# Designed miniproteins, single chains, part 85

Each design is a single chain, and the fold is of that chain. pLDDT is the mean over its residues in the fold that is shown.

## One batch from the design tools (miniprotein)

Design m2960
Fold by ESMFold2-Fast:
Structure m2960 (fold): chain A 70 residues (1-70)
Amino acid sequence: MEKVIDVSDWDPFDLEVLATLGIMAATSTGVPVEEADASSEKSEKTRIAVLIGKKMALGEEITEIKLVIE
C-alpha cells in the first residue's frame, strides 16, 4: 500500500535537518538512493530523508512525502 507521510506538522528545524541529510545522501556519490533496503524498517526513515532532500534540491515545497510500501 502507498503511505503518505504528512510532514507539514513537523518542526521546521527537524525538517531542515532531515532535508540536509537527504540532500547529502542524494548527492554524496551520485548513486541511486533507492538502493536503501526497502524491506527494512530503518529504510523508511532513510527514504523520507532522501525524498525531503530531493524536493529541496529541486526547489520544491516540503509538505508531504509519499512512500510506496509494497
Scores: mean pLDDT 58

Design m2961
Fold by ESMFold2-Fast:
Structure m2961 (fold): chain A 72 residues (1-72)
Amino acid sequence: MEKEYKEKLEEMAKELEKEGDFASALRIKYIIENYPISEKTLELLEEAVKYLKEGDGGKALEKFKEALEEAK
């Protein structure tokens, strides 16, 4: 379960790097490296990336913050 979640998030981080969003990619990598990934943490990070793709950086940052607090 956790391994599959981390692999999915690592792929999302690589896509963000290819698009030039190194800051968001680094946020995902930091969470993966430092905390266990729950289903809720995965959902929050997927929502963050969805908002980034929609051009809503403010909502994306809010979801990254929620994911980090959930992971702690």
Scores: mean pLDDT 80

Design m2962
Fold by ESMFold2-Fast:
Structure m2962 (fold): chain A 77 residues (1-77)
Amino acid sequence: SGTVSASATGSDGTKATATFDQNTGVLTVKVEVPATGQSATHSLDTGLAGQEVEVTILMGVDEDGNLLPAAVVVTPL
């Protein structure tokens, strides 16, 4: 039992950290935006408690060509 985590940093310094709690199935995503000094945390019950998973952060590109965290994917193994 434990947690599975992934993190990604965009070209502007925006950092996303996704943490899956295997005991509860809760995914917690924290986003930190240094340009604004803002941060946000969101938690979601995935329904995958007790499941082995892979957590992946997908990167996207905005209209200005900045690389940023775009999505979090939780894949059951």
Scores: mean pLDDT 83

Design m2963
Fold by ESMFold2-Fast:
Order: sequence, then structure tokens, then C-alpha cells
Structure m2963 (fold): chain A 70 residues (1-70)
Amino acid sequence: SLARLVEALKELDKDGNGYVPKEKLRELFPELQPLIDELDKDGSGYVDFDKLLEKIETDPEVRELVESLE
């Protein structure tokens, strides 16, 4: 569910900067790997939380995938 994703992002973003470790997010949600890779534009190994949520809101296929997560 979106709630589970948000909770995981908050736990991974311990510094409160709005970025989460790409590898840890992929371990928790392997189904999101292609989206996670696309969002890491600079190859930093981190995903922008706001960009991830925007993609979920604008892409119905991504939204359905996230809603299917327990």
C-alpha cells in the first residue's frame, strides 16, 4: 500500500532531507526497481521522495503497482 511505502521512506530518510537509499528501497520494494532507477537521475544512489510520489500520482500503472503492495 502507499501507506507502507511512505512509512518505509520515512524510516530510510533518517536525515530528513527527502532522499532515501536506492538499494534499501529496492530491497523492500523490488517491484519498483525500474521506477527507482529512473528517479536516480544523478546516479547518487538515492531517490527523491517527492519525485517518487509525483510519479505515483501521474502514472496509473505505477499507482496500481504501489497500491498492490502490502
Scores: mean pLDDT 74

Design m2964
Fold by ESMFold2-Fast:
Structure m2964 (fold): chain A 64 residues (1-64)
Amino acid sequence: PPLTPEELREQLRDAIRATLKVMDDQGYSEEEKQRILDLMADRFHERTGLPRSEIRRLIREAEA
């Protein structure tokens, strides 16, 4: 079944946090991390239809 909006947001948060952890564990540079996060935001926007501003907010919250 399709995800609810709440489930979708939770899945995005989990994906963002997992990606941040992997990038930290692999020793990615700050510039490379931001590039990957920007690509992730574009992909999530294309896949979900959520505004980029909302996705960027989720990323910022996960980084904090």
Scores: mean pLDDT 80

Design m2965
Fold by ESMFold2-Fast:
Structure m2965 (fold): chain A 99 residues (1-99)
Amino acid sequence: MKDSPEVIKLYEEAKREVDRLLERGDAAGALRVLDEAIERMEAIDPNSTLVGMLAIRRGVLRSVSHPEATLEQDAKRAEEKGLPVLSQQLREMAERRKA
């Protein structure tokens, strides 16, 4: 019940630390911070919408945290299997990491 201010504080601290780690190119560190923050926030208030917001960020970061070489390999396999739309999507994800 007293945990809404603590949940907000954890959310804001996690968001800032994730941004800082991503600026340094540490996607693995950012994922660890998100996992820890979500676990801590769920222990305080599992129904918090802020937990859901961090979970969405974690999902997006996981989808773009594969090495570029792995995405390019996956794109090639998708093309070989006759899945050109998936191949294009994987190539676009690899390009977005270079930016």
Scores: mean pLDDT 68

Design m2966
Fold by ESMFold2-Fast:
Structure m2966 (fold): chain A 74 residues (1-74)
Amino acid sequence: MEQEIRDALAKAVRAVLEGASKEEIDKYLEELAKLTGVSIEEARKMVDTVLSSIPTTAEEVGVDPAQVLERILA
């Protein structure tokens, strides 16, 4: 469902923004890939797209990825 995909994408984006380990990020990317039926490479592309839409990624520590996704998907 769209809600699950949005939640998984938000988790992956948040992990990257919070400087999570490669292991943690890879786990979220794999989950997103499974939910969307795409490759991990495509899942990374989705995360990169969301990150590029955040104007101050480094300065907005603790950004709510769900709000960012809602604005992008709207």
Scores: mean pLDDT 68

Design m2967
Fold by ESMFold2-Fast:
Structure m2967 (fold): chain A 57 residues (1-57)
Amino acid sequence: TAAAILYASALIAQGKSVATIASNVAATFSISQASASNIVNTVIANPAIVSIAKKLL
């Protein structure tokens, strides 16, 4: 879960589209597209998560 959030945050920071991020998260972590979309929406709703991801990368 934490790794998926960081991965999604990194892709958002790189300017990737939401659809691309959701598909990549679902494929990489073997989760449903609904779960991946929830992760992407959580990251978009909380810019602090993106800042933390940029600091860790």
Scores: mean pLDDT 73

Design m2968
Fold by ESMFold2-Fast:
Structure m2968 (fold): chain A 73 residues (1-73)
Amino acid sequence: MDEIVRISERLFEEAKEEVKRYADESGGDLEKAKKYAEEVARRTAEEIERRTGVPGDEEALARSLTEYAEKHI
């Protein structure tokens, strides 16, 4: 269990950094950043499942990452 949680948390932090970098690079285009956050959430959920064998909560990840993008633009 601890390894699954650790991997999931690490991948989520990496996803947040990716979204932040894209938001900064997009010149503050919130709509583009939100769409990118949704794509990153999907990829992150797939990567969690690939590494842990447990599906990531794509909807929760998408909500968290889009909210994170909105707070940074």
Scores: mean pLDDT 78

Design m2969
Fold by ESMFold2-Fast:
Structure m2969 (fold): chain A 94 residues (1-94)
Amino acid sequence: ARAEEVLEGLERMRELAEELGLPLVARELEELIERIRADPENEAVLREAELRAVEVAAVLAEAIEKGRTFSEEETRKMLEENRAKLAEKLAAAA
């Protein structure tokens, strides 16, 4: 994946998160954007950012499907659970 394409995707997701009233998700996406900008040629950083984006996208999709926003506490719990599930899948595949 190319850094520019990943950054564009993350920026669009951040805008959507702000529109949906999910500020914690927007902050997570901002951190990913900053990491890529700090090290745009690092394939490992790009891969980690893409995996993190998958975790965040799941929260955004659920907000859209349910037609509601989540509290900051609910959002934090969902992000943590998504991160743990992805980590388990990656560990099992390794």
Scores: mean pLDDT 78

Design m2970
Fold by ESMFold2-Fast:
Structure m2970 (fold): chain A 105 residues (1-105)
Amino acid sequence: SEEERLREMEEEVTRAVEEDAEGVKKDVAAVAETAEKTVDAVVQAALAAGNPALAEYARRVKELILELKEKLEKAKSVEEQKEAMIEFLRKLLELEAELERKLAA
């Protein structure tokens, strides 16, 4: 189920942060840097293909990744890092569901 999938993902990010909080920060920073360099090309390709829903999804995912990077940089505890990661996952899945709805009909 969707709830079981979210729970498993939350457990995985919780474990990752507990095992290597600084490594998670570095990984998120690297993903954010990649997103800044690549998402504009993905947006242009989606628009050229006549898919504005995918273009908007790509922009919103980039914004979420950049927001997560800032939250992790400002986090004062492992618990705050876990909360930031879980909130990111929830918002990402909401964007994915919205894209699926727009593409299904």
Scores: mean pLDDT 86

Design m2971
Fold by ESMFold2-Fast:
Structure m2971 (fold): chain A 85 residues (1-85)
Amino acid sequence: SLDELAEQLVEAIRNKDLEKAEKLIREISKLLNYSEDETKALINLAREFIENPSEELARLLAGMLFPNDPEKRKEVLERLLEILE
């Protein structure tokens, strides 16, 4: 499910596992029917967040993972913000 893949993506990001994160993003992008350009944008956001985490990047990542679910978007955002600590 999208929720399980998003949870695994947060863990991959926390562990700085770029290879795992990219694989999970490609699976998530298929579920969300993202284009190749949208998939690359999501991969780039995750890569940038792993290397230089920020609240802005966390917000953009959460928005792309849950474009139509504000509650799930907030949950993922809060988990990503925990990585900043």
Scores: mean pLDDT 88

Design m2972
Fold by ESMFold2-Fast:
Structure m2972 (fold): chain A 73 residues (1-73)
Amino acid sequence: HMKEELLKKAYELAKLAYELKQRGFPDEVVRSLLKKAAELFKQAGHEEASERIQKLADEGNVEEAYKLAKEAY
């Protein structure tokens, strides 16, 4: 139960980050949401996905971070 809920929340945060980027929100806000998504993936046991999403967030590569979150969910 808890693992599936964490994965769903992580995916929803990554999706929100992608949508906010498309609407022109500041990179700081988008990056913060992706890092929160990465933390939830880590808590769900997806440590590799978490680490890569964090790196992509720091690089500003929101589209690839969202694709990776979709694949991990």
Scores: mean pLDDT 86

Design m2973
Fold by ESMFold2-Fast:
Structure m2973 (fold): chain A 64 residues (1-64)
Amino acid sequence: ASERAIAAIEELEAQAEKELSPEDAALAKKRLSRLKRLIEEHGYDGALAALSERDRLELEALAS
């Protein structure tokens, strides 16, 4: 679970860089780096519980 979630975050970082403006991509990468840390600290389920419903759905879609 955690390994797949981290892989999904790496993919999301790459897609953000492609789809978003450079400034928005940088902000997204900073946010995603913090999410990786939450997953390492609390596990995948703990990190998901800390996210808003919208952010959680985005992460779950990429981990599918």
Scores: mean pLDDT 70

Design m2974
Fold by ESMFold2-Fast:
Structure m2974 (fold): chain A 70 residues (1-70)
Amino acid sequence: MAEQEELLARAEKAIEAGDVQTARDEIVKLYRLAKEQNDQEALKRAYDLVNRFGTIASPEELKALAEALA
């Protein structure tokens, strides 16, 4: 609900700003919250954000995100 929307908005804003660290942190928070709530729609949004993160992230930064999501 509101918390997921705030995390999504912050992640999107960080991606637009090229703020890799903030984008990663907000994506991880959204993914964990969605998984905890068994919210398939929020999980799909988190995966979409991971794909968008790839446009601003280095391979090393992508690996760090993947490790954080495990």
Scores: mean pLDDT 81

Design m2975
Fold by ESMFold2-Fast:
Structure m2975 (fold): chain A 60 residues (1-60)
Amino acid sequence: TREENLEKAREAYEAGNVDEAFEYLKASSPDPKEVIDAAFKDLTPEEKERAVRAALAGLE
C-alpha cells in the first residue's frame, strides 16, 4: 500500500539508503508512472535526499 511504501522509505532513509528510500517514495505516489518519471528524471543524490526528507516531513 501507499502507507507501507512510505514507511519503507522512512526506514531506508534512516538506514542511510537514500536511493532505496527514493524508490519507495516513488512507489508510494498515486500519480501515473509517466508523471512520476518526468518529475523525478535525472535527480542528483542531493535532490533525491531532499525529496525524501520533504515527503516524510509533510506526513508528520
Scores: mean pLDDT 70

Design m2976
Fold by ESMFold2-Fast:
Structure m2976 (fold): chain A 80 residues (1-80)
Amino acid sequence: SSERVLELTEEALRRHADDPAFQQAVGEMTTAILEGIDAGASKEEILARLEELLERHKREHPEHAAELEEFYERLKKEIE
């Protein structure tokens, strides 16, 4: 649900309050899933966009890879 996506986003942002790069990645992924849901995009289309954003941010900031992958998996469950 959109409400649960926002809760997950708030949790991630609180854990990384002093990390602007991580906050940007979380924000972009959250925006992508919410916009996809609002547009009536397929689950496959939303996941493809999230995976593109995840891989881009992992390349730019490898130190965030594990935590962004965890965030992605939690978001993925919300579009069932």
Scores: mean pLDDT 86

Design m2977
Fold by ESMFold2-Fast:
Structure m2977 (fold): chain A 87 residues (1-87)
Amino acid sequence: SSMEKEELEKQKERLELLQEHSEDLIEENRDLLTPEELELLRRLHEALRNLDAEAAREALLGLARLRNAEGEASAESIAETLERIRK
């Protein structure tokens, strides 16, 4: 019970760090956001709120594709972090 809560809290903390990184990524690409990208942002928000690492990863990778090579590198590091959370 408490151990399960501690594990969920750790996952939440890791997802909160991912939120911070995704916010920076979105802010840098704000002028390039389309309605489809705003939908991905909403999906990301819901996924992170629900601690759904798979859905969060999909949304973050979608958003990161708006960037150049720097954004692709960010998406890769985010995907690696989500992989560690899942395992």
Scores: mean pLDDT 59

Design m2978
Fold by ESMFold2-Fast:
Structure m2978 (fold): chain A 80 residues (1-80)
Amino acid sequence: SVKEKIEEYLKEVERLTEEIKKLIESNPNVSPKKATLVLFVVLAERSEIWLALKTNSEDLSRVEKALERVKKALEEVKKI
């Protein structure tokens, strides 16, 4: 179901968030400003997926785009 897919995407965002946090903590080249901006983006995208789940949204496209933005944030941190 759409709801089960959104729940899976939310779990994936939680895993990606933990990876981002670990990379920020382990890499001294990530500036405090960059760390703050990345974490703000991740929090915003997570909130969008959580809201979609709580409102029984059928709009998978919006949730998938939110997940893609979190994945992009991870790749940006990896390049530092």
Scores: mean pLDDT 85

Design m2979
Fold by ESMFold2-Fast:
Structure m2979 (fold): chain A 71 residues (1-71)
Amino acid sequence: DEAEARKKAEQRRQNKERLERIARFLEETADYFAKLGEEMAKVNARGAAIAQRFSEGAREAAKKTRELIAE
């Protein structure tokens, strides 16, 4: 049924929009922690390492979210 197919496509579009916002938030979070890690590296190597790990985790989560959008 073409009408049912269109309704499913619309639902999928709305879900993609929500996932896109989540991916963007995670990307911004990764950028924030990467920058924090660079600033911390001048004063606290351990703090820089922790910030870098948070950045990497957020980047990986963003990547997986974008993979889900591409499905």
Scores: mean pLDDT 84

Design m2980
Fold by ESMFold2-Fast:
Structure m2980 (fold): chain A 99 residues (1-99)
Amino acid sequence: AIEALAELWKTVAGFEADWEAIKATPKEVLEKVVEILKKAFEIAEEEDEEKRKKKIEEIEKKYGVEKSAIESMIEDFKVLASTPELQAYYDKLKEALAK
């Protein structure tokens, strides 16, 4: 499991992230995790340093997530998307979060 994504899940959902726990997570909590992940992905695609910093600050203020954690999520998201062994986990997580 990706450590920063697991810590985000634990912070938002209040328990350790595993596939069965993800499936059992309430929709509102899943939607919040999806929103944070989507914002982290948008930041990863942002080439303007000042816009990137501003978006990170907005997530920090809105969700109470530390800047270092957001930066780690961005890196974990890149690793999750590009690692064959993690691709199946990413696909299952994405499917669960789409509900």
Scores: mean pLDDT 62

Design m2981
Fold by ESMFold2-Fast:
Parts: C-alpha cells; sequence; structure tokens
Structure m2981 (fold): chain A 107 residues (1-107)
C-alpha cells in the first residue's frame, strides 16, 4: 500500500539521520543536536503513521523535521561534503514523504 511505502521511506530516513549523528557528534555537536531533534521528529512521524493519525498532522510533523534538517545543514561546514550529502538525501526523503502523504490525503 502507499502507507507501507511511506513507512519504508521514514525508516530509511531514520537510518540516514543516525549515520549523520555518528559523523557529527565529535566534530560538530551543535549540528548533531539538530539532527538528534530531527531523528526524534522522524520517530514521532513513524508512530503517527502507524497509529493512523490525521494526515495533515503527520505532514506538519514532517515539515518540522525538514526545518530541523535545514538548520543542521546551515551548521555544517561546506568542507564536510559527506555529511552534507547525507543531510541532502534526508531532506529529499522528507520531501518525498510529504508528497506521498499529500497524495494519500487526496485519494
Amino acid sequence: SMRERIVELVRRLIELLEEAIERLKKTNPEAAKKVEEALEKAKETLEMIEAGAPVEEIILRAGELGALLAEAKDLTPASDTETLALLDEAMALVGEIIRLLSALAAA
């Protein structure tokens, strides 16, 4: 189902965020803190989907997640290309999750 696809994307997002935290935690603790907050929002998003929360509420939570990732990216030096690539992939996944949730709401 479309809901199962969204769940899989959120799980992939969680894995990417955990990898980003491992890279940042010793070198950039401020950016790591923002990614940790984003990870918590990603886990909340997964719980909301599994609980059957209203789609509009899930979209708002995913939007909060995206904003935290943008803040983490702003705190990450341009020289840390590997972490920036992970954050860019995570932000792209958030966009896809929101797009699919919006399509699910319209169906």
Scores: mean pLDDT 88

Design m2982
Fold by ESMFold2-Fast:
Structure m2982 (fold): chain A 85 residues (1-85)
Amino acid sequence: MAEEAKRKAIERLRRTTEAAKELIEAGKKNPEYLENLIQGALDIVEMEAARARKLGEENPEVREELEKAAEEARKEVEEAAEEAK
């Protein structure tokens, strides 16, 4: 049970991280919207990271791995956002 939920959460984080990076790339091509698209990218990653952390609270045996995956996803999007400025 917990292992399947963990796999789904990590897959959601991965997909959300890619979607966030696509928003940042779209912002680079549309400078007028860059700030809004960067904020949107950070918001969707934070939301998914919060979901992963909540799942870890409910399933302590996978908490550390989910917290690590959430932090890695956050850092990856924050780095992409900084490079876009």
Scores: mean pLDDT 84

Design m2983
Fold by ESMFold2-Fast:
Structure m2983 (fold): chain A 68 residues (1-68)
Amino acid sequence: MAPRRLSGRELNDLVSEALLELNRERNGKPASTEEALAAIRRRMEEANVAPEDTEAVLRQFRAFLERV
């Protein structure tokens, strides 16, 4: 199946869904940056997002966390 090309909003929705699911799995315990990135990657891959878009989202998220 061809990879899906999603809008920025749809990509942000997938990020939010991945982080919400990770928070449930961690039962309120803090997740590491690496755990968050892994959860986002899995969610994007499950949604068949283009690899280029997945990598761009992960780079932006890591940069955001490193600057705040």
Scores: mean pLDDT 77

Design m2984
Fold by ESMFold2-Fast:
Structure m2984 (fold): chain A 61 residues (1-61)
Amino acid sequence: MEGTPENALMAELLRQRFAPEAKAALDAGTGPKGGSLTPEEQKRTDRLFEELRAEARKRLA
């Protein structure tokens, strides 16, 4: 869902409702990259991203 219409709507909704602080969290959770993060932190980020995506899906539906 990176270049899909749903992703665009999700980003728009999140930016308008959750403000820049939530965008920062979503940006940090741009996928299961981890990199310098610990497994626990990346799992928490993934869970947050899942919740945001589910919320956007509900509003989109």
Scores: mean pLDDT 59

Design m2985
Fold by ESMFold2-Fast:
Structure m2985 (fold): chain A 76 residues (1-76)
Amino acid sequence: SAAAEAAKRRAMRMKFLGELSVVFNRHIKEGIEVARKAVDALTEELKQKYPEYSALIDEAYDLIMLSLKIVERREG
């Protein structure tokens, strides 16, 4: 059903955002470039593992990149 599909997509969106957030927060203390490379690497891994969710993974990536820009502004 459409409701079941929407629930599945919401769960997967939260899963990808959560995984990218963990990696971002783990590496941000090592530097902005280290965090960016780690997030980029996990993003490509997730797209290979879940190609049907590539668009949701891109959405999660964009949200994490907004967080990275906030850190850049605070340090600049």
Scores: mean pLDDT 86

Design m2986
Fold by ESMFold2-Fast:
Structure m2986 (fold): chain A 67 residues (1-67)
Amino acid sequence: GVEEIKKKLMERFGLSEEAATLVVNMVRVPLTDNVDYIVTLLTKEYGMSEEKAREAYNFAREELRKL
C-alpha cells in the first residue's frame, strides 16, 4: 500500500518520512503542474539533485499506478 511506497522512497532515495509523504501526496493529487514542479521542490527544499528527484517522482508514480 501507500505506507510500503513511502518506506521504499526513504530507503532508496534517502528521503525523510515527511519528504516521502510529500512525494506520494503530490503524485496522487497533482496540481496542473508536471514532474518539473516536484523536481524543483525536492531540489530547493530537500537538497536533492535534479536527476535523483526525477527518479524519486517516477518511482512513486509507477508504484502508485500498481495499486
Scores: mean pLDDT 77

Design m2987
Fold by ESMFold2-Fast:
Structure m2987 (fold): chain A 71 residues (1-71)
Amino acid sequence: LSSSEAFQLVMEAGAEAVARVRAAAPDAEDAIREVSDHTFRLAQQVLSGEISAEEAVEAIRRRAEEAIARA
């Protein structure tokens, strides 16, 4: 993947994760912000080569499930 493709994949996964959190807990603004913030941090790690885009996408999905459970 190119850097732009990897970034787009991570951001798209984050947007989907945020949508799932909103569907499960519409009033959980803190949970939504947490998932968004973690998505951005993981996208930065992918761009710097610290982790793969696939690892970032999986981490985002797990974090969304955790955020829903806490909301």
Scores: mean pLDDT 79

Design m2988
Fold by ESMFold2-Fast:
Structure m2988 (fold): chain A 77 residues (1-77)
Amino acid sequence: SAAARQAEIARLRAEIDRVQTQLSALQKQLDELRAKLDENPNDEEIRKQYDALLAEGQKLGDQYLALVARLRALEAG
């Protein structure tokens, strides 16, 4: 139904907004960790945190692309 389609579009948009917010927050954390690594390149703990956030960012990026593709398919009919 049209109502069910609109509800799914609204849900996908809300999920996309959440993922975008999380990606923006993660990018800020990566920028901060990179600045710390530039000062102390041998800090293994900061490197580990940076690598973990990069992996999380890749996962969120993949999720974002899948959600956007799903939204576009629903909007196209």
Scores: mean pLDDT 89

Design m2989
Fold by ESMFold2-Fast:
Structure m2989 (fold): chain A 75 residues (1-75)
Amino acid sequence: ASEAETAGAAVEGDVRSAAEEALKKGLLSPEQAEEVKRKGREAADEAIRRGLSAEEAGKLGQEAAKYLAEKGGPA
């Protein structure tokens, strides 16, 4: 459905921006940046399954990605 596409596009766009900023600062390797993008997308997907709107899910995914980027990526 279009809601899933909207959430995916928003998460990918916002997470990509966050990952790129972390790469510019040298906080993440390219591999870590890709993992951050993946984790952000998964968080957004889970939120949608819980009944959140696509926009709210996208914002949560972006915030999770920023948090992971500051820690140097997922464990």
Scores: mean pLDDT 67

Design m2990
Fold by ESMFold2-Fast:
Structure m2990 (fold): chain A 93 residues (1-93)
Amino acid sequence: MDGADLQAAIREVAELVGAYDEEIAALLERVLDPETARVLSALAEASDAEIEAAVAEVAARRGLDEAQRAELLAMLRELSAATREYVARQRAA
């Protein structure tokens, strides 16, 4: 999928996984815009199972094939892990 479709799919997954943590969002807003910070905060708070379920729902709604769904899932898991690592490093400093 193109970059705009990918960004929209990432946002839809973040909305499905639910509430973001305001403290995590505030830490991310030091280096990111508020919208991106909220999206990444929501993904960091979500479990792998919640991300997988949300990706399946978004993939079904958008008509993504198996390869596109797998790519989206892998990318979101990496973003979640990277966000958690960043937050942990900021809190340790």
Scores: mean pLDDT 79

Design m2991
Fold by ESMFold2-Fast:
Structure m2991 (fold): chain A 67 residues (1-67)
Amino acid sequence: SVEEALARARAAIEAGDLRRAVQLFADLLVEEKSQAVRDRVLALMRELGVPPALLAAVEQLGADILA
């Protein structure tokens, strides 16, 4: 589910495993292809204070998937 994927990504970020978090977000965005899910992913990344470069990369990936 979206909730389980976001919970796993949160745990990965909190553990410092940003590579795993990006992969979990990418998989979720490809599976769901939803702007609402993209917005939730970006909101979680902002909440947890991920590096701006990582946020920009996931934002661009989400835009490309929805194009």
Scores: mean pLDDT 82

Design m2992
Fold by ESMFold2-Fast:
Structure m2992 (fold): chain A 101 residues (1-101)
Amino acid sequence: MEELEELERRRQLAIEKEKAFIEKFKLPQASLDKRLEEIERTLQIRREALRLAKELGLSGEETYELLLATEDLSEDLRTKLEELVAAGRSAAALLEVYLEA
């Protein structure tokens, strides 16, 4: 699995999206700086969650609990992950959906 490559791709897309938003609405540079800082924090958290899930051999349910503890998940993402846990899906399946968010 190319989870680190996917995280970096998502980082680049998120940065481009935020830059476009700031430029479109002519917001202060300080707003962009804060958003970039949050993107970096989210990526660091996601990289650590991926590492822990793999190294500890977590179940789908345990992976979901880890993700809830590491960041504030959107309602849509939480619903999707809860459905995967209820269906007995693996940690790998949960991480794939999580990284696509």
Scores: mean pLDDT 72

Design m2993
Fold by ESMFold2-Fast:
Structure m2993 (fold): chain A 85 residues (1-85)
Amino acid sequence: ANKIDKRVAVLDKLIDEMKKKGAPQKALDKLQEIRDLAKTNPEEMEKVIEQINKEAEKLVEELKKQGIELTEELAYKILAEALEA
């Protein structure tokens, strides 16, 4: 489906960007797993993405409580930690 192809393209771009930024291998492996789910089980892929987003939101809320501003660099670190959880 065209929608799944677009999702895979976005995930492939995200994997490349995170590799360039030096993300941990465990986080990259998790993104690859999610990308592969797009072809085998798209519904499970969306559930995994939702779980990662919830974990990232918890990390962002902790930063806000500490008065820390969310920068692009820090956003990628948060995503990497959420992917490793």
Scores: mean pLDDT 77

Design m2994
Fold by ESMFold2-Fast:
Structure m2994 (fold): chain A 66 residues (1-66)
Amino acid sequence: SPTLQQGLSYYQQGLDYKKQGKWLDASHKYDKSGDIFKQLGDPKWKDFFFTSGMLALLDAMEKVFP
């Protein structure tokens, strides 16, 4: 079963990628964190999925508008 520690680990990885400007990699880590928080019943999963979507959009925008 997923643990809070695993969810926080993915969140920290997402923050690190975000700090590096690696938006799509950050998005994937936020998705994994959100999945874990959702399984734990923590409503913060909604914020993680929202942020993941925004990061994926930012990645797409940088590819379309170089």
Scores: mean pLDDT 86

Design m2995
Fold by ESMFold2-Fast:
Structure m2995 (fold): chain A 104 residues (1-104)
Amino acid sequence: SEEDEKRQKEYDEFVKSLEALRKALIEAGVSPAVADRLIYLLAQVRNLKELYERTKKIDPEKAEEMKKKYEDAVNRLNRFVESHKDELDAAIERIKKKIEELKK
């Protein structure tokens, strides 16, 4: 109950942070398609990390599979940012900070 309320609050705060980042990207001149893909990849990294951490407590063997999916999602996100760095340049430091926060 208390843990569920904390998890929901953390998720709501994360969603708000992604909405703020998306708005900042569009205002900086990033295309909606690139901004939307970045937001999707950031959300995927967080969701896979949460799934990995939950699964680790219930099924350690399945958790290793979830860890690989999480690591793949982080690599995909980093590759996307690097491939679009010229367009994302105005927000690149904010994006890198967000990625590092998601890995913790």
Scores: mean pLDDT 83

